Designed miniproteins, single chains, continued (3). Designs and how they scored, part 58

Each design is a single chain, and the fold is of that chain. pLDDT is the mean over its residues in the fold that is shown.

## One batch from the design tools (miniprotein)

Design m9998
Fold by ESMFold2-Fast:
Structure m9998 (fold): chain A 74 residues (1-74)
Amino acid sequence: SKEELREKLEEVREEVLSKVEDEEIRKQADDAAEKMMDWILSNETDPSKFDNAVKMFRDMMESHVERLKARKAA
């Protein structure tokens, strides 16, 4: 169900954000996570693809955190 997918995405969101030391980057990444989750939940309705969607979300969040770090360092 979409609810099961949302719960798994929320778990990944909290895990990834807990590893971000910079408060500003964490807040920006958290805002981005909400939009990413909305997009995934709107576009993925096939339960057989939920594990791949969760993996994609983790990769997207980690990539976004690294981009935010790079922008702040520049």
Scores: mean pLDDT 83

Design m9999
Fold by ESMFold2-Fast:
Structure m9999 (fold): chain A 80 residues (1-80)
Amino acid sequence: MTKEELIEIIKEAKDLSPEEALKFLIEKLKEYVSEEIAEKVAKEIVTLIEGGMSPEEIAEEALELIKRLEEAEEIKKELE
């Protein structure tokens, strides 16, 4: 997933209610990341949208969160 693709997804989510935005984001993000990561990232994006952040800033924060969560899952897998 590119930053540009994520910016477009966030822009679409901004036109939705928070409940619809959450569902839409989870469905879109599930194509790129695990369902657990998609749910966590979608909730964060909705919170940042409500906070009035720009789509570009939200995309940067979301990509950083995805990277961190994927790294945490890999570490957990190595420890198990």
Scores: mean pLDDT 81

Design m10000
Fold by ESMFold2-Fast:
Structure m10000 (fold): chain A 98 residues (1-98)
Amino acid sequence: SKIDELIAKRKEDIRLSAENLKSLTDDPKIHKTLDQVVKAVEDEDFDTAEKLADELNKLVTEYLKRNPSITPVQGFALTTEVSAIIFNIRTMKSLKAR
């Protein structure tokens, strides 16, 4: 169905955002949380995915505070990818709610 195609596209967008975010930081806790978000999204457990994405946002915020050597451009890229993940999860939840 068209809804299933839209969900598949959003899952792909989240995987791409997670890969981009992993390339921007070596933080193992951020990597682990990203893997958990991607798994929850693939399992279509969107409530768990949203909670994990909120935790990811907190981890990225704390990472930026601890690492003052991070450029403003790199920091913006990190926060943009987190926002994209959250947006795509919420969009899929809306599509499934019918």
Scores: mean pLDDT 88

Design m10001
Fold by ESMFold2-Fast:
Structure m10001 (fold): chain A 94 residues (1-94)
Amino acid sequence: KEEEEKKQLLDLAEKFTKKKVDLINAYREGAPEEVIEKLRQELREILKELYDLDKSLVEQFLEGIDEELEETGDEKQRKALEEIKEMIEEILAE
């Protein structure tokens, strides 16, 4: 059971990272608002599942996003990361 929970956390963490990259690329490519909104919804769902399993991991993701925001010179990446940061902060406030 503990190994299953760890596998679920790893899978969700990988999904989060993939969708984060997808959102960054959507902004870089000028994707339609419909595509961006779908990615936002998928990210919120992943974050809620992660929060239910491990709140401290979600806090660690917030720290990682803050570090990426300080390092990035790409305005499109910054915009995507700022939105993801807001999603994480909203979930942590629940």
Scores: mean pLDDT 84

Design m10002
Fold by ESMFold2-Fast:
Structure m10002 (fold): chain A 71 residues (1-71)
Amino acid sequence: MAEEEAYELGYRLALGLARGLVELGMSPEEAAELAVALVEAIASLEPDERRAEAMKRGAREAAEEFLREAE
C-alpha cells in the first residue's frame, strides 16, 4: 500500500500542477516539466527510498499522459 499511495500522490500532484500551470499561461511542455521537477523535489524529502521512487514515477507517468493528451 505505501508504494501505491506514494505513486498516486505523485501522479495527482503532478497532474494538478501541470493543469494549473497551463491555465496560468504556461505551455503544456513547460508545465509538465516544472510539475515533475516540483514533485521530485518534494519526493527527495521522503526518507523511504521506495516511497520516494514511487512518487517520482507517479509524477513522470502523469506528465507523459498529460503531454500525450495535449494536442
Scores: mean pLDDT 83

Design m10003
Fold by ESMFold2-Fast:
Structure m10003 (fold): chain A 94 residues (1-94)
Amino acid sequence: MFEPTTFQDYVDVLNESTTEGVAKEQLGRLLLEMYDLGLLDEAEREEGERLVAEGERLRKENGDNRRPSFSELTPSVLKLLENLAASIKAERNK
């Protein structure tokens, strides 16, 4: 289930205390959870799987010590989540 507060908490952690690999893995898992709830399409599920795989790859490399940037990690994910929030709001107002 998508919750704006939970997503904002991820953004805060990504900027302060999390490596890029961990941040990508967590965001990918969030997308997969939303897909299981029927909130995402197949293409958006594939994006979530890609982020999990990329995060796991970075965590296995000795270079996963970068501070994450929200823009670097999640430009497409942010747009997907904004679109999902708008769609849910529109559906509830029908």
Scores: mean pLDDT 59

Design m10004
Fold by ESMFold2-Fast:
Structure m10004 (fold): chain A 67 residues (1-67)
Amino acid sequence: TEDGQRSGRAAAEAGAAGDAAAASTAGYEMHKNGTGNISRYGYLAAQAGRAGDAAAASRYGELAHKG
């Protein structure tokens, strides 16, 4: 969905900036509001962000945004 793609971009940008908490929040929204692969990548981004792995959260956000 468009909302899922926007959340993916937000997670990627927050993670790239080193903001694991913001990346986790964006990943969770992507998981909640997305479908299929977008929802799956959102879940992984949220988990990575919660663990403090901003780089991993950024990668999952990028995968959701770019396909």
Scores: mean pLDDT 77

Design m10005
Fold by ESMFold2-Fast:
Structure m10005 (fold): chain A 109 residues (1-109)
Amino acid sequence: VQNTPLADKEGIIALQEALKAAGYDVPVDGNIDDTLAEALNKFIEDLTGKPLPEKVTADDLINGSPVAKAAIKELQEYLRNVLHWDWIEVDGKIGKVLALALRFLSRAR
């Protein structure tokens, strides 16, 4: 079952696992809350080395807003262009491919 238009429950769990491995105190429960949104903003900014133009809120993640999609695209662009993971699509969605990439990134830290 899909939790949001940009991610299913497995995608949200993979994101939570990646954030927890990166040192953010987020529960791995597949739920979207303000803690997850705040941790995601900090994670992307730390990873890319630049501030996000607009911060993602829990409502943005729940509704799959353009703000949430733009933040996910920043993450995907980093994986594709900086790490040269050409198998990553820049679609602003947390699908199976991005979920797998996040698990790899969590272990590489």
Scores: mean pLDDT 76

Design m10006
Fold by ESMFold2-Fast:
Structure m10006 (fold): chain A 68 residues (1-68)
Amino acid sequence: MSKRELILELVGLELQKIGLEFDLQLLQEQLAKAPDSQKPALQAQIQQTQQEIKELDKKIAELKQQLS
């Protein structure tokens, strides 16, 4: 893969991460305001979103290593 292709892929992944971080903030705000009956579902969504961010960070780190 060319360095140009790696840079374009990296930009795409970083944009996806920004979107997930925004979603995480919204879920955390919802959790703070939620009744106890809704908290388990929101906590599950938060955990899933955090896991997606971690997997995305792993891919970003791998691409950055290839560019180094």
Scores: mean pLDDT 86

Design m10007
Fold by ESMFold2-Fast:
Structure m10007 (fold): chain A 91 residues (1-91)
Amino acid sequence: SMERIKELEEKAEKITLDDIYDLLKDKSKWPELLAYEAIKNRGKKLSELSKEELLEIAKEIVKLHYITTGKYPTEEEIEKLAEEIVKDVTG
């Protein structure tokens, strides 16, 4: 929804590099990390990203989380978790 996108964009503006590790540990915060990546590292608003671009960023967040855990995810696990992030963002 538009309200969810606006909420995530506002939260992303307050995120710093020091917050990234803690946000990666909490799956419920991964939509905020997606907004952070889009806005701060790619220079794009969430509303300007296609579903495919959102899914690409979501997959990178999932991969980064697993790097911090020392575990090796399957392609199916990455895709499922990334789809959950995109569904949260888009409604």
Scores: mean pLDDT 84

Design m10008
Fold by ESMFold2-Fast:
Structure m10008 (fold): chain A 68 residues (1-68)
Amino acid sequence: SLEEEIERRVDEVAKELGFSKEMIKETAKLLGVSLETVADLLRKYGDEIKAKATSPEELAELLKEMLS
């Protein structure tokens, strides 16, 4: 059930921000964090990120800056 809840949260965030679920998963791998953590970060900072990230690598870089 927890895995299904995380999957739904990732799907919702992906659709709201115009990212693929695969892009979010790849970003989580690059950051070394859980999918839930990336989904939470995207919910918090998504409006600043939408205009600037076109790849998982760029998305990971922006999220690192926002965690600093």
Scores: mean pLDDT 76

Design m10009
Fold by ESMFold2-Fast:
Structure m10009 (fold): chain A 69 residues (1-69)
Amino acid sequence: MDEKAREAFLAGNYKEAAEYYLQYGKETKDPVAYATAARFYKLAGDKELSEEAIKYAKELGNQALADKV
């Protein structure tokens, strides 16, 4: 999953990269993955999906990382 996200990022497909990190975060319960997905959604211009991803990062208790996104 991490490798596919990097491929999407290098190709300029920020939304696709965000989707890979979002799914990875759902499966692993990793707040860092949700915060990374939020950043890529923001780069793709999708504010709503970015806010959804940051909300999941906060729910997992990683407030400092969530506040930076």
Scores: mean pLDDT 73

Design m10010
Fold by ESMFold2-Fast:
Structure m10010 (fold): chain A 63 residues (1-63)
Amino acid sequence: MKEEILKMIEEGASLVEIYTFILHKFGYKRDLKEQEIPLLKQILLNEGLDEAVELIDFADLVY
């Protein structure tokens, strides 16, 4: 997954597209709006998706 995120960044993907990719990997087929991003980590933590939060933090770090 981290290697896939790095490839998406190299291919010019937006942060929203990368977050959507992470969510889809965990079964969430929802398009993200920019204004939803500040609440995204809290939503994922409430669902017990700690691994998805770690991948979002990685994407934020390397983007």
Scores: mean pLDDT 75

Design m10011
Fold by ESMFold2-Fast:
Structure m10011 (fold): chain A 102 residues (1-102)
Amino acid sequence: MIVDPTRAEIQEMAARYEDLSMDQLKERIIQLLKALGYSDTLAENIANILAAGKASESPVVGAFLQPIGDEIAKESVKTIMQTSLAVLEVMARKLGLPVPPL
């Protein structure tokens, strides 16, 4: 169930965000969600849920990130999703939550 190449890619991306504050990580998630076609309001709401450590309680966030586990056909979408997971991992660590946060 663990995909070593994807895990290594996510960890490498996470290293780029380790020094960012929670507010900066939240802003980064908003940008990534907007790049995936989400509205400003939905992106902000999802980012707020993630920053509050409630990602596992949100079926919307779970369904949104689900394609990462099932192989993404589009290269651009794959990159955005991997970057999103990397930012989420850093956010989870700052909140003292298990990694991954979902």
Scores: mean pLDDT 62

Design m10012
Fold by ESMFold2-Fast:
Structure m10012 (fold): chain A 124 residues (1-124)
Amino acid sequence: SMEEFIKKVKELAEEFFSKVKEIALDHFQRRQAATSEAERRAIDAEFNRKVDEVFYEFLKKVKELFPNISKEVIDTIRKILDEFYLKMLEIERETTDPQAFLDKFNELSKEYLKKLEEEIKKVL
């Protein structure tokens, strides 16, 4: 059912946001400790790799649970997650305090979980 689909995608999205939060907090802390541009570039490269892996895992799990999922639904999910990622980078750029980062990240995650549900309902 549509309701069961949305429930399962939301559960996977909550897991996705939890994993991204750990990766983003580690990235934030490592950048603050970095003493050279070379070190900062290496930290950014590792961050991008880890986020890509979590993104890939999320979409893979969605496709495994729903083998007949349409391209339009997958593209909608990708678009929303890409928007989330860009806004997360803005938050990281605009804050120097780990707790302020976590508070803003938690608000962003809540907003994008709701947006994901609303946008998926439009294309189901």
Scores: mean pLDDT 87

Design m10013
Fold by ESMFold2-Fast:
Structure m10013 (fold): chain A 95 residues (1-95)
Amino acid sequence: MREEAARRVEEVGDRLEELAQKSTNPVAADALRGAAGSFRKAAEALRNGDIVTATKYSVAGALQAVAAAWETSDPELAKEVIELAREGIRAVDAA
């Protein structure tokens, strides 16, 4: 279960970084890259069995994702970013 959860959180981070590359707003792009980094650190913490650190980084990633969604003028991108953040948090919670 833990490795599958870590892999899923890592996939969330990868998708957020991909969205950052497609973003035309540099502030939103920076927030998305921050979110991607936080979720990748959460995945690493899960693999190491550190659930507390994984939870902290997943929350940080979600807050950064919300900031990106706020900065973007694209409502579809905002929705996708929020859905990814929720997926990341739920994956950590399920671990």
Scores: mean pLDDT 85

Design m10014
Fold by ESMFold2-Fast:
Structure m10014 (fold): chain A 95 residues (1-95)
Amino acid sequence: MQARLDEIRRRIRRLIERVEKELERLDKSDPNNVPVQELREDLRLAKRYLERALNSPDPRERAEYLRKAADYAYGAALFILGDELERLARELEEL
């Protein structure tokens, strides 16, 4: 059980790092561009839910936060990231 929780936490941290890199990429774009502002807001919300998932002791809440993060990743057109988040959420619900 503990080894699996540690692996899940490592996976969430890697996903947070990927969102942070995408935010840094968008910050190099025109900050007044409305589509870029919307993508940036979605990615900030995705990161916030990933941080909530990382810190939640309840596996159901953790899965719920990961699904919220996936929704925002899809909103930011990060489909591979969204799919990885949905997969991780499903794995947590099987626990």
Scores: mean pLDDT 79

Design m10015
Fold by ESMFold2-Fast:
Structure m10015 (fold): chain A 72 residues (1-72)
Amino acid sequence: AARSLLMTGQRLYKQGDYQQAIDYYNRAIVEAKNSGDNDTMAMALKNLSRVYDTLGDFDKAQQYLQQAQQIE
């Protein structure tokens, strides 16, 4: 389920596994979009924004944050 993919991504982010966290957040977004789970999709987009901010990619961080705000 999209929510379980999101939770796995959050655990990976906490462990510093940023590349794996990005993969799981993207997978959560795809599954959430296919199921109409806007809450999980918005949260996964916010978490992607956070990862890119941590990696210093502020342009991607801002883009994902804006996408999350439009879906909520």
Scores: mean pLDDT 87

Design m10016
Fold by ESMFold2-Fast:
Structure m10016 (fold): chain A 94 residues (1-94)
Amino acid sequence: SPLMDALLAAIDAETDRNLAAGIRDREENLKRVAEANLDAFVALEEETIELFKKAGASQEQIEEVKELIKKYKEDKSVKEEAAEKLGEILNEIR
């Protein structure tokens, strides 16, 4: 999927930018990646879920991703919490 490929490229580019900026902790880097891309994850929810599935996420992790997207969609104030939890999932599967 071109949209899913674009989303993966955006994740990889942000990861590389954070590493170049000296963010060497993988979990902190992935939290920042999730925070930078959270609006895209909501806008491309189906592609985001497919990306996490292809990356090896479990069914339980996919349900957590869906719930985090839903919470952020309903309340933007949870951005930091949602990004932290999404970063943890990305750290476990990637």
Scores: mean pLDDT 84

Design m10017
Fold by ESMFold2-Fast:
Structure m10017 (fold): chain A 90 residues (1-90)
Amino acid sequence: SKFDEALKELKKKLDELKKEYPDNEELQKLVEELNKIIDDMLKNGLTPEDLMKMSDVVLKYSEKLSPEVRKKVEEIMEEFIEKIDKIREE
């Protein structure tokens, strides 16, 4: 589905960001927690509750990340949400 493609692209972008900052332990943990939610959505379907869980995880780690890394996470998440919204409108 188009949702599965958006989720796989999100996972790829998060894994690429993780590789850019291999020594950033908080970013590693953030990506691992987000990947668990993504894997659940890929298996069981995308729900509004899963999107809220992702938002909560990002908020939890945002204060622990540098402004540069936080901005990159926020940009990746915004692109994902925009793709999901476009799919819902079709």
Scores: mean pLDDT 85

Design m10018
Fold by ESMFold2-Fast:
Structure m10018 (fold): chain A 96 residues (1-96)
Amino acid sequence: MMKKLRVIIVDEDEEVARELAELARRQAEIAGYDEIEIIISDDLEEVAREIDRILAEAGLPPLSEAEREEAFEELKRVSRVAAENREKVREQIERA
């Protein structure tokens, strides 16, 4: 089965978003993923639309309004944590 990784980055800082995207590509390569799709957006509706598209590909229903807000806040939180740890992640990639 072809291994595909999808990553959604929610960050208003273009430089940080670019660094996170590069680290995600390197991590996917090391983990043996055949394909990576990276989506960068700071807009809730755009992120929700992309999640709904991914869910539809899996045969799942779209997100409710509450689930959209929750998913966006969670992705924003995860992206912030990744940004704070990006130098440590880079060091781990270099040692792998």
Scores: mean pLDDT 79

Design m10019
Fold by ESMFold2-Fast:
Structure m10019 (fold): chain A 79 residues (1-79)
Amino acid sequence: ADAALETAVRALREAMREEVERAGKATEEIAVRGAERGARRALAEDPAAAPALLALADKLAAENEAGRRVAEAIRAAVA
């Protein structure tokens, strides 16, 4: 029973991941816009958040291409 459930969950997870991968570019664009708005809101609430946002951007840029695009949006919001 457990092995059959694990197989079903894996198949469902793989199918969902394939759809997410196909939408990856559009999802990344949405995430980039969200990150820019989030960074601007953080700065509006507390201007002292700028160094923390830049440090977060540096970490995200080091992870992958999507992180680099998100990092650029955060840096633009802080500038």
Scores: mean pLDDT 73

Design m10020
Fold by ESMFold2-Fast:
Structure m10020 (fold): chain A 76 residues (1-76)
Amino acid sequence: MGLFTAQRDTALASIKAMEEGDLETGETSYKVALGSANMLRNLGKQHPGLSKSANETAEEIERRAREAMEKLRRKE
C-alpha cells in the first residue's frame, strides 16, 4: 500500500515541477515521472490485486507527463 502511494505521489510532484518549471527541470522531472509509472506497472505485475489500479494509474501518469512536457516545449 505505502509503496504504491509513494510512487503515485512522486509522479504527481514531478508533473507539477514540469508545469511550474523550466525545460531543464521539465526533462529531469519527465524521466522521474516515467520511472514512477514503470515502478507502478511492476507493482501491478507482482501483486495481481493491484494490477488494474496500478496499470490505470501508470497510464494516467504517462499521459499527464507527456502533456506537461509538450506544453513546456511549446513555451520555447
Scores: mean pLDDT 78

Design m10021
Fold by ESMFold2-Fast:
Structure m10021 (fold): chain A 87 residues (1-87)
Amino acid sequence: MSAEEYLKKAKEALDQGNFEEAYRYATLAIRKAIEEKNFDVYVEALKLLEIAASEIGDIDTYFRARLELLHIEKVGKEEFKKIFEKK
């Protein structure tokens, strides 16, 4: 499955209120987005992971996702994308 496919499954799970499934698919989407250098999917998957982690009470994952999103915002999306796509 592609990063886009995992992201779609995470969104579908979230829409259905299946927060544990949304968490799992968002995590897979993040991993696959890193492998594929797909920064846009990486950002969207982090947003879904933050929501899903909050809903299931995974405070550690919630804060990690939120801090990564804040870091991306502070660095700037375009600059972070350049770094992300190199690694």
Scores: mean pLDDT 85

Design m10022
Fold by ESMFold2-Fast:
Structure m10022 (fold): chain A 69 residues (1-69)
Amino acid sequence: MTGLLPPDHARLLAQTLKEQYGLSEEQQQDVFDFASNDGEAFGELMDLVRQGADAETLRKKIDELRKKK
């Protein structure tokens, strides 16, 4: 599937975003779940990353996407 990452790549991305944006362990797990299982949520998150969103905006979006599950 286009838009979803293999588990190894999803883990690396989640760890990278945790370090870059100061994510909690819960938010890191959310990023992994989106990248592996939810292409729509992952797409929305990566659009914000691509647009240079700040850490607060990205963390808020992760929390919102988790609630829509």
Scores: mean pLDDT 80

Design m10023
Fold by ESMFold2-Fast:
Structure m10023 (fold): chain A 68 residues (1-68)
Amino acid sequence: MPSVAEQVEALVAEAERAVAAGDLARARELMKRTDLLIQENPELPGEVKIAAMRRLQAIADRMAAMEA
């Protein structure tokens, strides 16, 4: 099974691809799944959580720019 860190990386990367493709609904779903996975796994290293949160913020910023 992939590790939680690998699952977080995969979900964030897929969300980045979704927003690049203009699929904002898919991007929102993947961001929500990533956030839940981080919240439910307290053993996840802090540096992995920080990196994921920064990438999720960048995705949110891109989505906001596309909807403006």
Scores: mean pLDDT 83

Design m10024
Fold by ESMFold2-Fast:
Structure m10024 (fold): chain A 93 residues (1-93)
Amino acid sequence: MFKELLERLLELGYITEEQAKKLEEYFNNLSAENQEKIVEILAPVAEAGAAGDAEAAELTRRLTAELMRRVAEHIGADPEQREALERTLAHLA
């Protein structure tokens, strides 16, 4: 599921191959519940954006940028910031 979402974001030009690898590593370290929440939020809007919905395309860009910021914080953050990021992702529904 998430690999298909990453391929779609890469095809749309919202992320680079390097960013896709970082997102995949980050995603695989999340709980199964948080993994499902991310897919459920991003997959429908990415599909609608790919189908020509301009509002869904803009929402996909914004959500992808936010997710990339959280990945950057997680990779470069101390343990306290990592815990805050994981808690924030748990509330994404």
Scores: mean pLDDT 67

Design m10025
Fold by ESMFold2-Fast:
Structure m10025 (fold): chain A 56 residues (1-56)
Amino acid sequence: SYDELFERIKKTLRSSHAEASDETLEKLAKGATEALKAGRQFVGEQKLKHVPGKVE
């Protein structure tokens, strides 16, 4: 479930960024979870493969 994924992402971020605020980590985890939900629809059609060209 996405709720479980959100908790896992938040825990991982907390371990990596001990000095970051809980609110900041929660926002990042929510963003990542939301992106995954959107990506699920796209992956079902294309498998997230694309031509990024150049990424930052």
Scores: mean pLDDT 66

Design m10026
Fold by ESMFold2-Fast:
Structure m10026 (fold): chain A 81 residues (1-81)
Amino acid sequence: SLEEALERIRGLIDEGLARFRDDPEAVAALIALGAILQYLEETGDVEAALAGLEKLRERYADNPEIVALVEEMIRILREAL
């Protein structure tokens, strides 16, 4: 369900913030991911959230750890559709 997907994504963001707390670029990416999650929670607009995640993946393409995290979130959301 979308509710289960949102819970999993929130968990990934929280884990990422704990893991990358000393990496300013990763923290900035996680804040942006949190903003996309907030938008999705408020609107239910999965298509817009997926578009936002794809843009973030492109922005942080040189950071493989952030790319992997974004790809996992995209997978979770697509599985909820």
Scores: mean pLDDT 86

Design m10027
Fold by ESMFold2-Fast:
Structure m10027 (fold): chain A 56 residues (1-56)
Amino acid sequence: GRAAAATALLEAGGSARAVAEAGGMSVKQGRGMVELVRGGFTAAQAVAMAEASGAL
């Protein structure tokens, strides 16, 4: 699903745009997820936060 695709791209160091396209979200939301992972959160935690906010 979209969450699994976004998780895989975050773990692979994908761009904000690639994460956004995989997750079906805006580039700003994808960038936020990439920044969370770079800030020390896991890809799974970033995805969980996106799901909780309704972005995923």
Scores: mean pLDDT 83

Design m10028
Fold by ESMFold2-Fast:
Structure m10028 (fold): chain A 70 residues (1-70)
Amino acid sequence: LEEELREKERKLAVKYSALGILKAALDFEKELGASQEVLDEIQKQIEELEKEVRELEEEIERLRREIEEA
């Protein structure tokens, strides 16, 4: 359980990093006057990653509860 928790926390950290990069890229592209199509594509990637982050956070909370009960 603890090893599984650590692995999921590592995956979450990687996804948070990717999210930060995409949000920075979105802001940068907006400043450069990128097309709406480019902005929409980055926004979709952000939304997909945010969903993956939420799912991982729920799995981590479940594992933490299982460890606390054990």
Scores: mean pLDDT 82

Design m10029
Fold by ESMFold2-Fast:
Structure m10029 (fold): chain A 55 residues (1-55)
Amino acid sequence: MAEEIAELLEQGNKTSLEYLRALKTDSDKAEELLKELKEINKQLVELVAQRRAEE
């Protein structure tokens, strides 16, 4: 569980950097990356909520 949260956090950081770069050169790719970021954030919120319910 903690490893999964750390992995998602790292993936989110990489995607954020790519999104920032794409924002200047490719609006289409930036839109796709924004969707990925929202998905990662949703998964993080769900994992944290699930952990709190299990504790």
Scores: mean pLDDT 78

Design m10030
Fold by ESMFold2-Fast:
Structure m10030 (fold): chain A 62 residues (1-62)
Amino acid sequence: AAARARFARETRGLLKLYARDLGYEPSPELDAFIDAAVARHLDQAADPVDLVRMLKPEIEAK
């Protein structure tokens, strides 16, 4: 439980930084999109770095 919550939090943080580096404006809609994507794919990745790699294309396509 605690490890999974940390995993989700770290992944969300990394993806929000990545979105900023791509030039996305900070918004509640972007945050909600990232949070939902992490929640849907959390069980499909071994660690936060792996999950970030899986979700980068979805953020780029937003």
Scores: mean pLDDT 77

Design m10031
Fold by ESMFold2-Fast:
Structure m10031 (fold): chain A 96 residues (1-96)
Amino acid sequence: MKKIYSEEEIKEILKEVRDEAKKNNWTNQEFIDKLAERLGISRKTAENIVKNYIDKELRRKLALFAGASTEEELEAVVNTPDDDEAIRLAMEQKPE
């Protein structure tokens, strides 16, 4: 059986792993590896989760700060083409 996590559970685990990554100065690869371990999933699935979390979180922040960014800037940040860049952004996010 594969364990299915809710989006909220994934976000909480992502925050914990991100905080540990910052404390221990982990690489993007180590961050993804630990996230995959915590969720009991493959590294590729963990990378996709990080990408989706960044996308949703950045959209929400930009919506709350209406006028802070253009539609073009929002689209560019939300649809980051490089997985490594998406992982770096996730590592830099702080719990609110």
Scores: mean pLDDT 60

Design m10032
Fold by ESMFold2-Fast:
Structure m10032 (fold): chain A 95 residues (1-95)
Amino acid sequence: MKEEIEKLLEEAERALEEAKASTDLATAKAAVRRIVEALKELVRISNLPVEKQIGIILRAIGLELDALRSTDLATIKAAAEELVELAREVAEEAL
């Protein structure tokens, strides 16, 4: 479990770096989707209480939806950063 959590967090952080380096909306939005997929998998394997899992997933979906609807690259990158911070919190609580 620890190695799987670390691998998923690394994947989310790599996607964040790609989002930060991006100059086009499509690339930034694709990175956000990858971060959300990694975060959902982190939550699934975390063994956190179900109420906390639901709260985290709902927040992640909200951030993803806001990013996907945005035409502002800075807003999309900010959502990516918040999603990775959330992923780090889940990983720390699960370890």
Scores: mean pLDDT 85

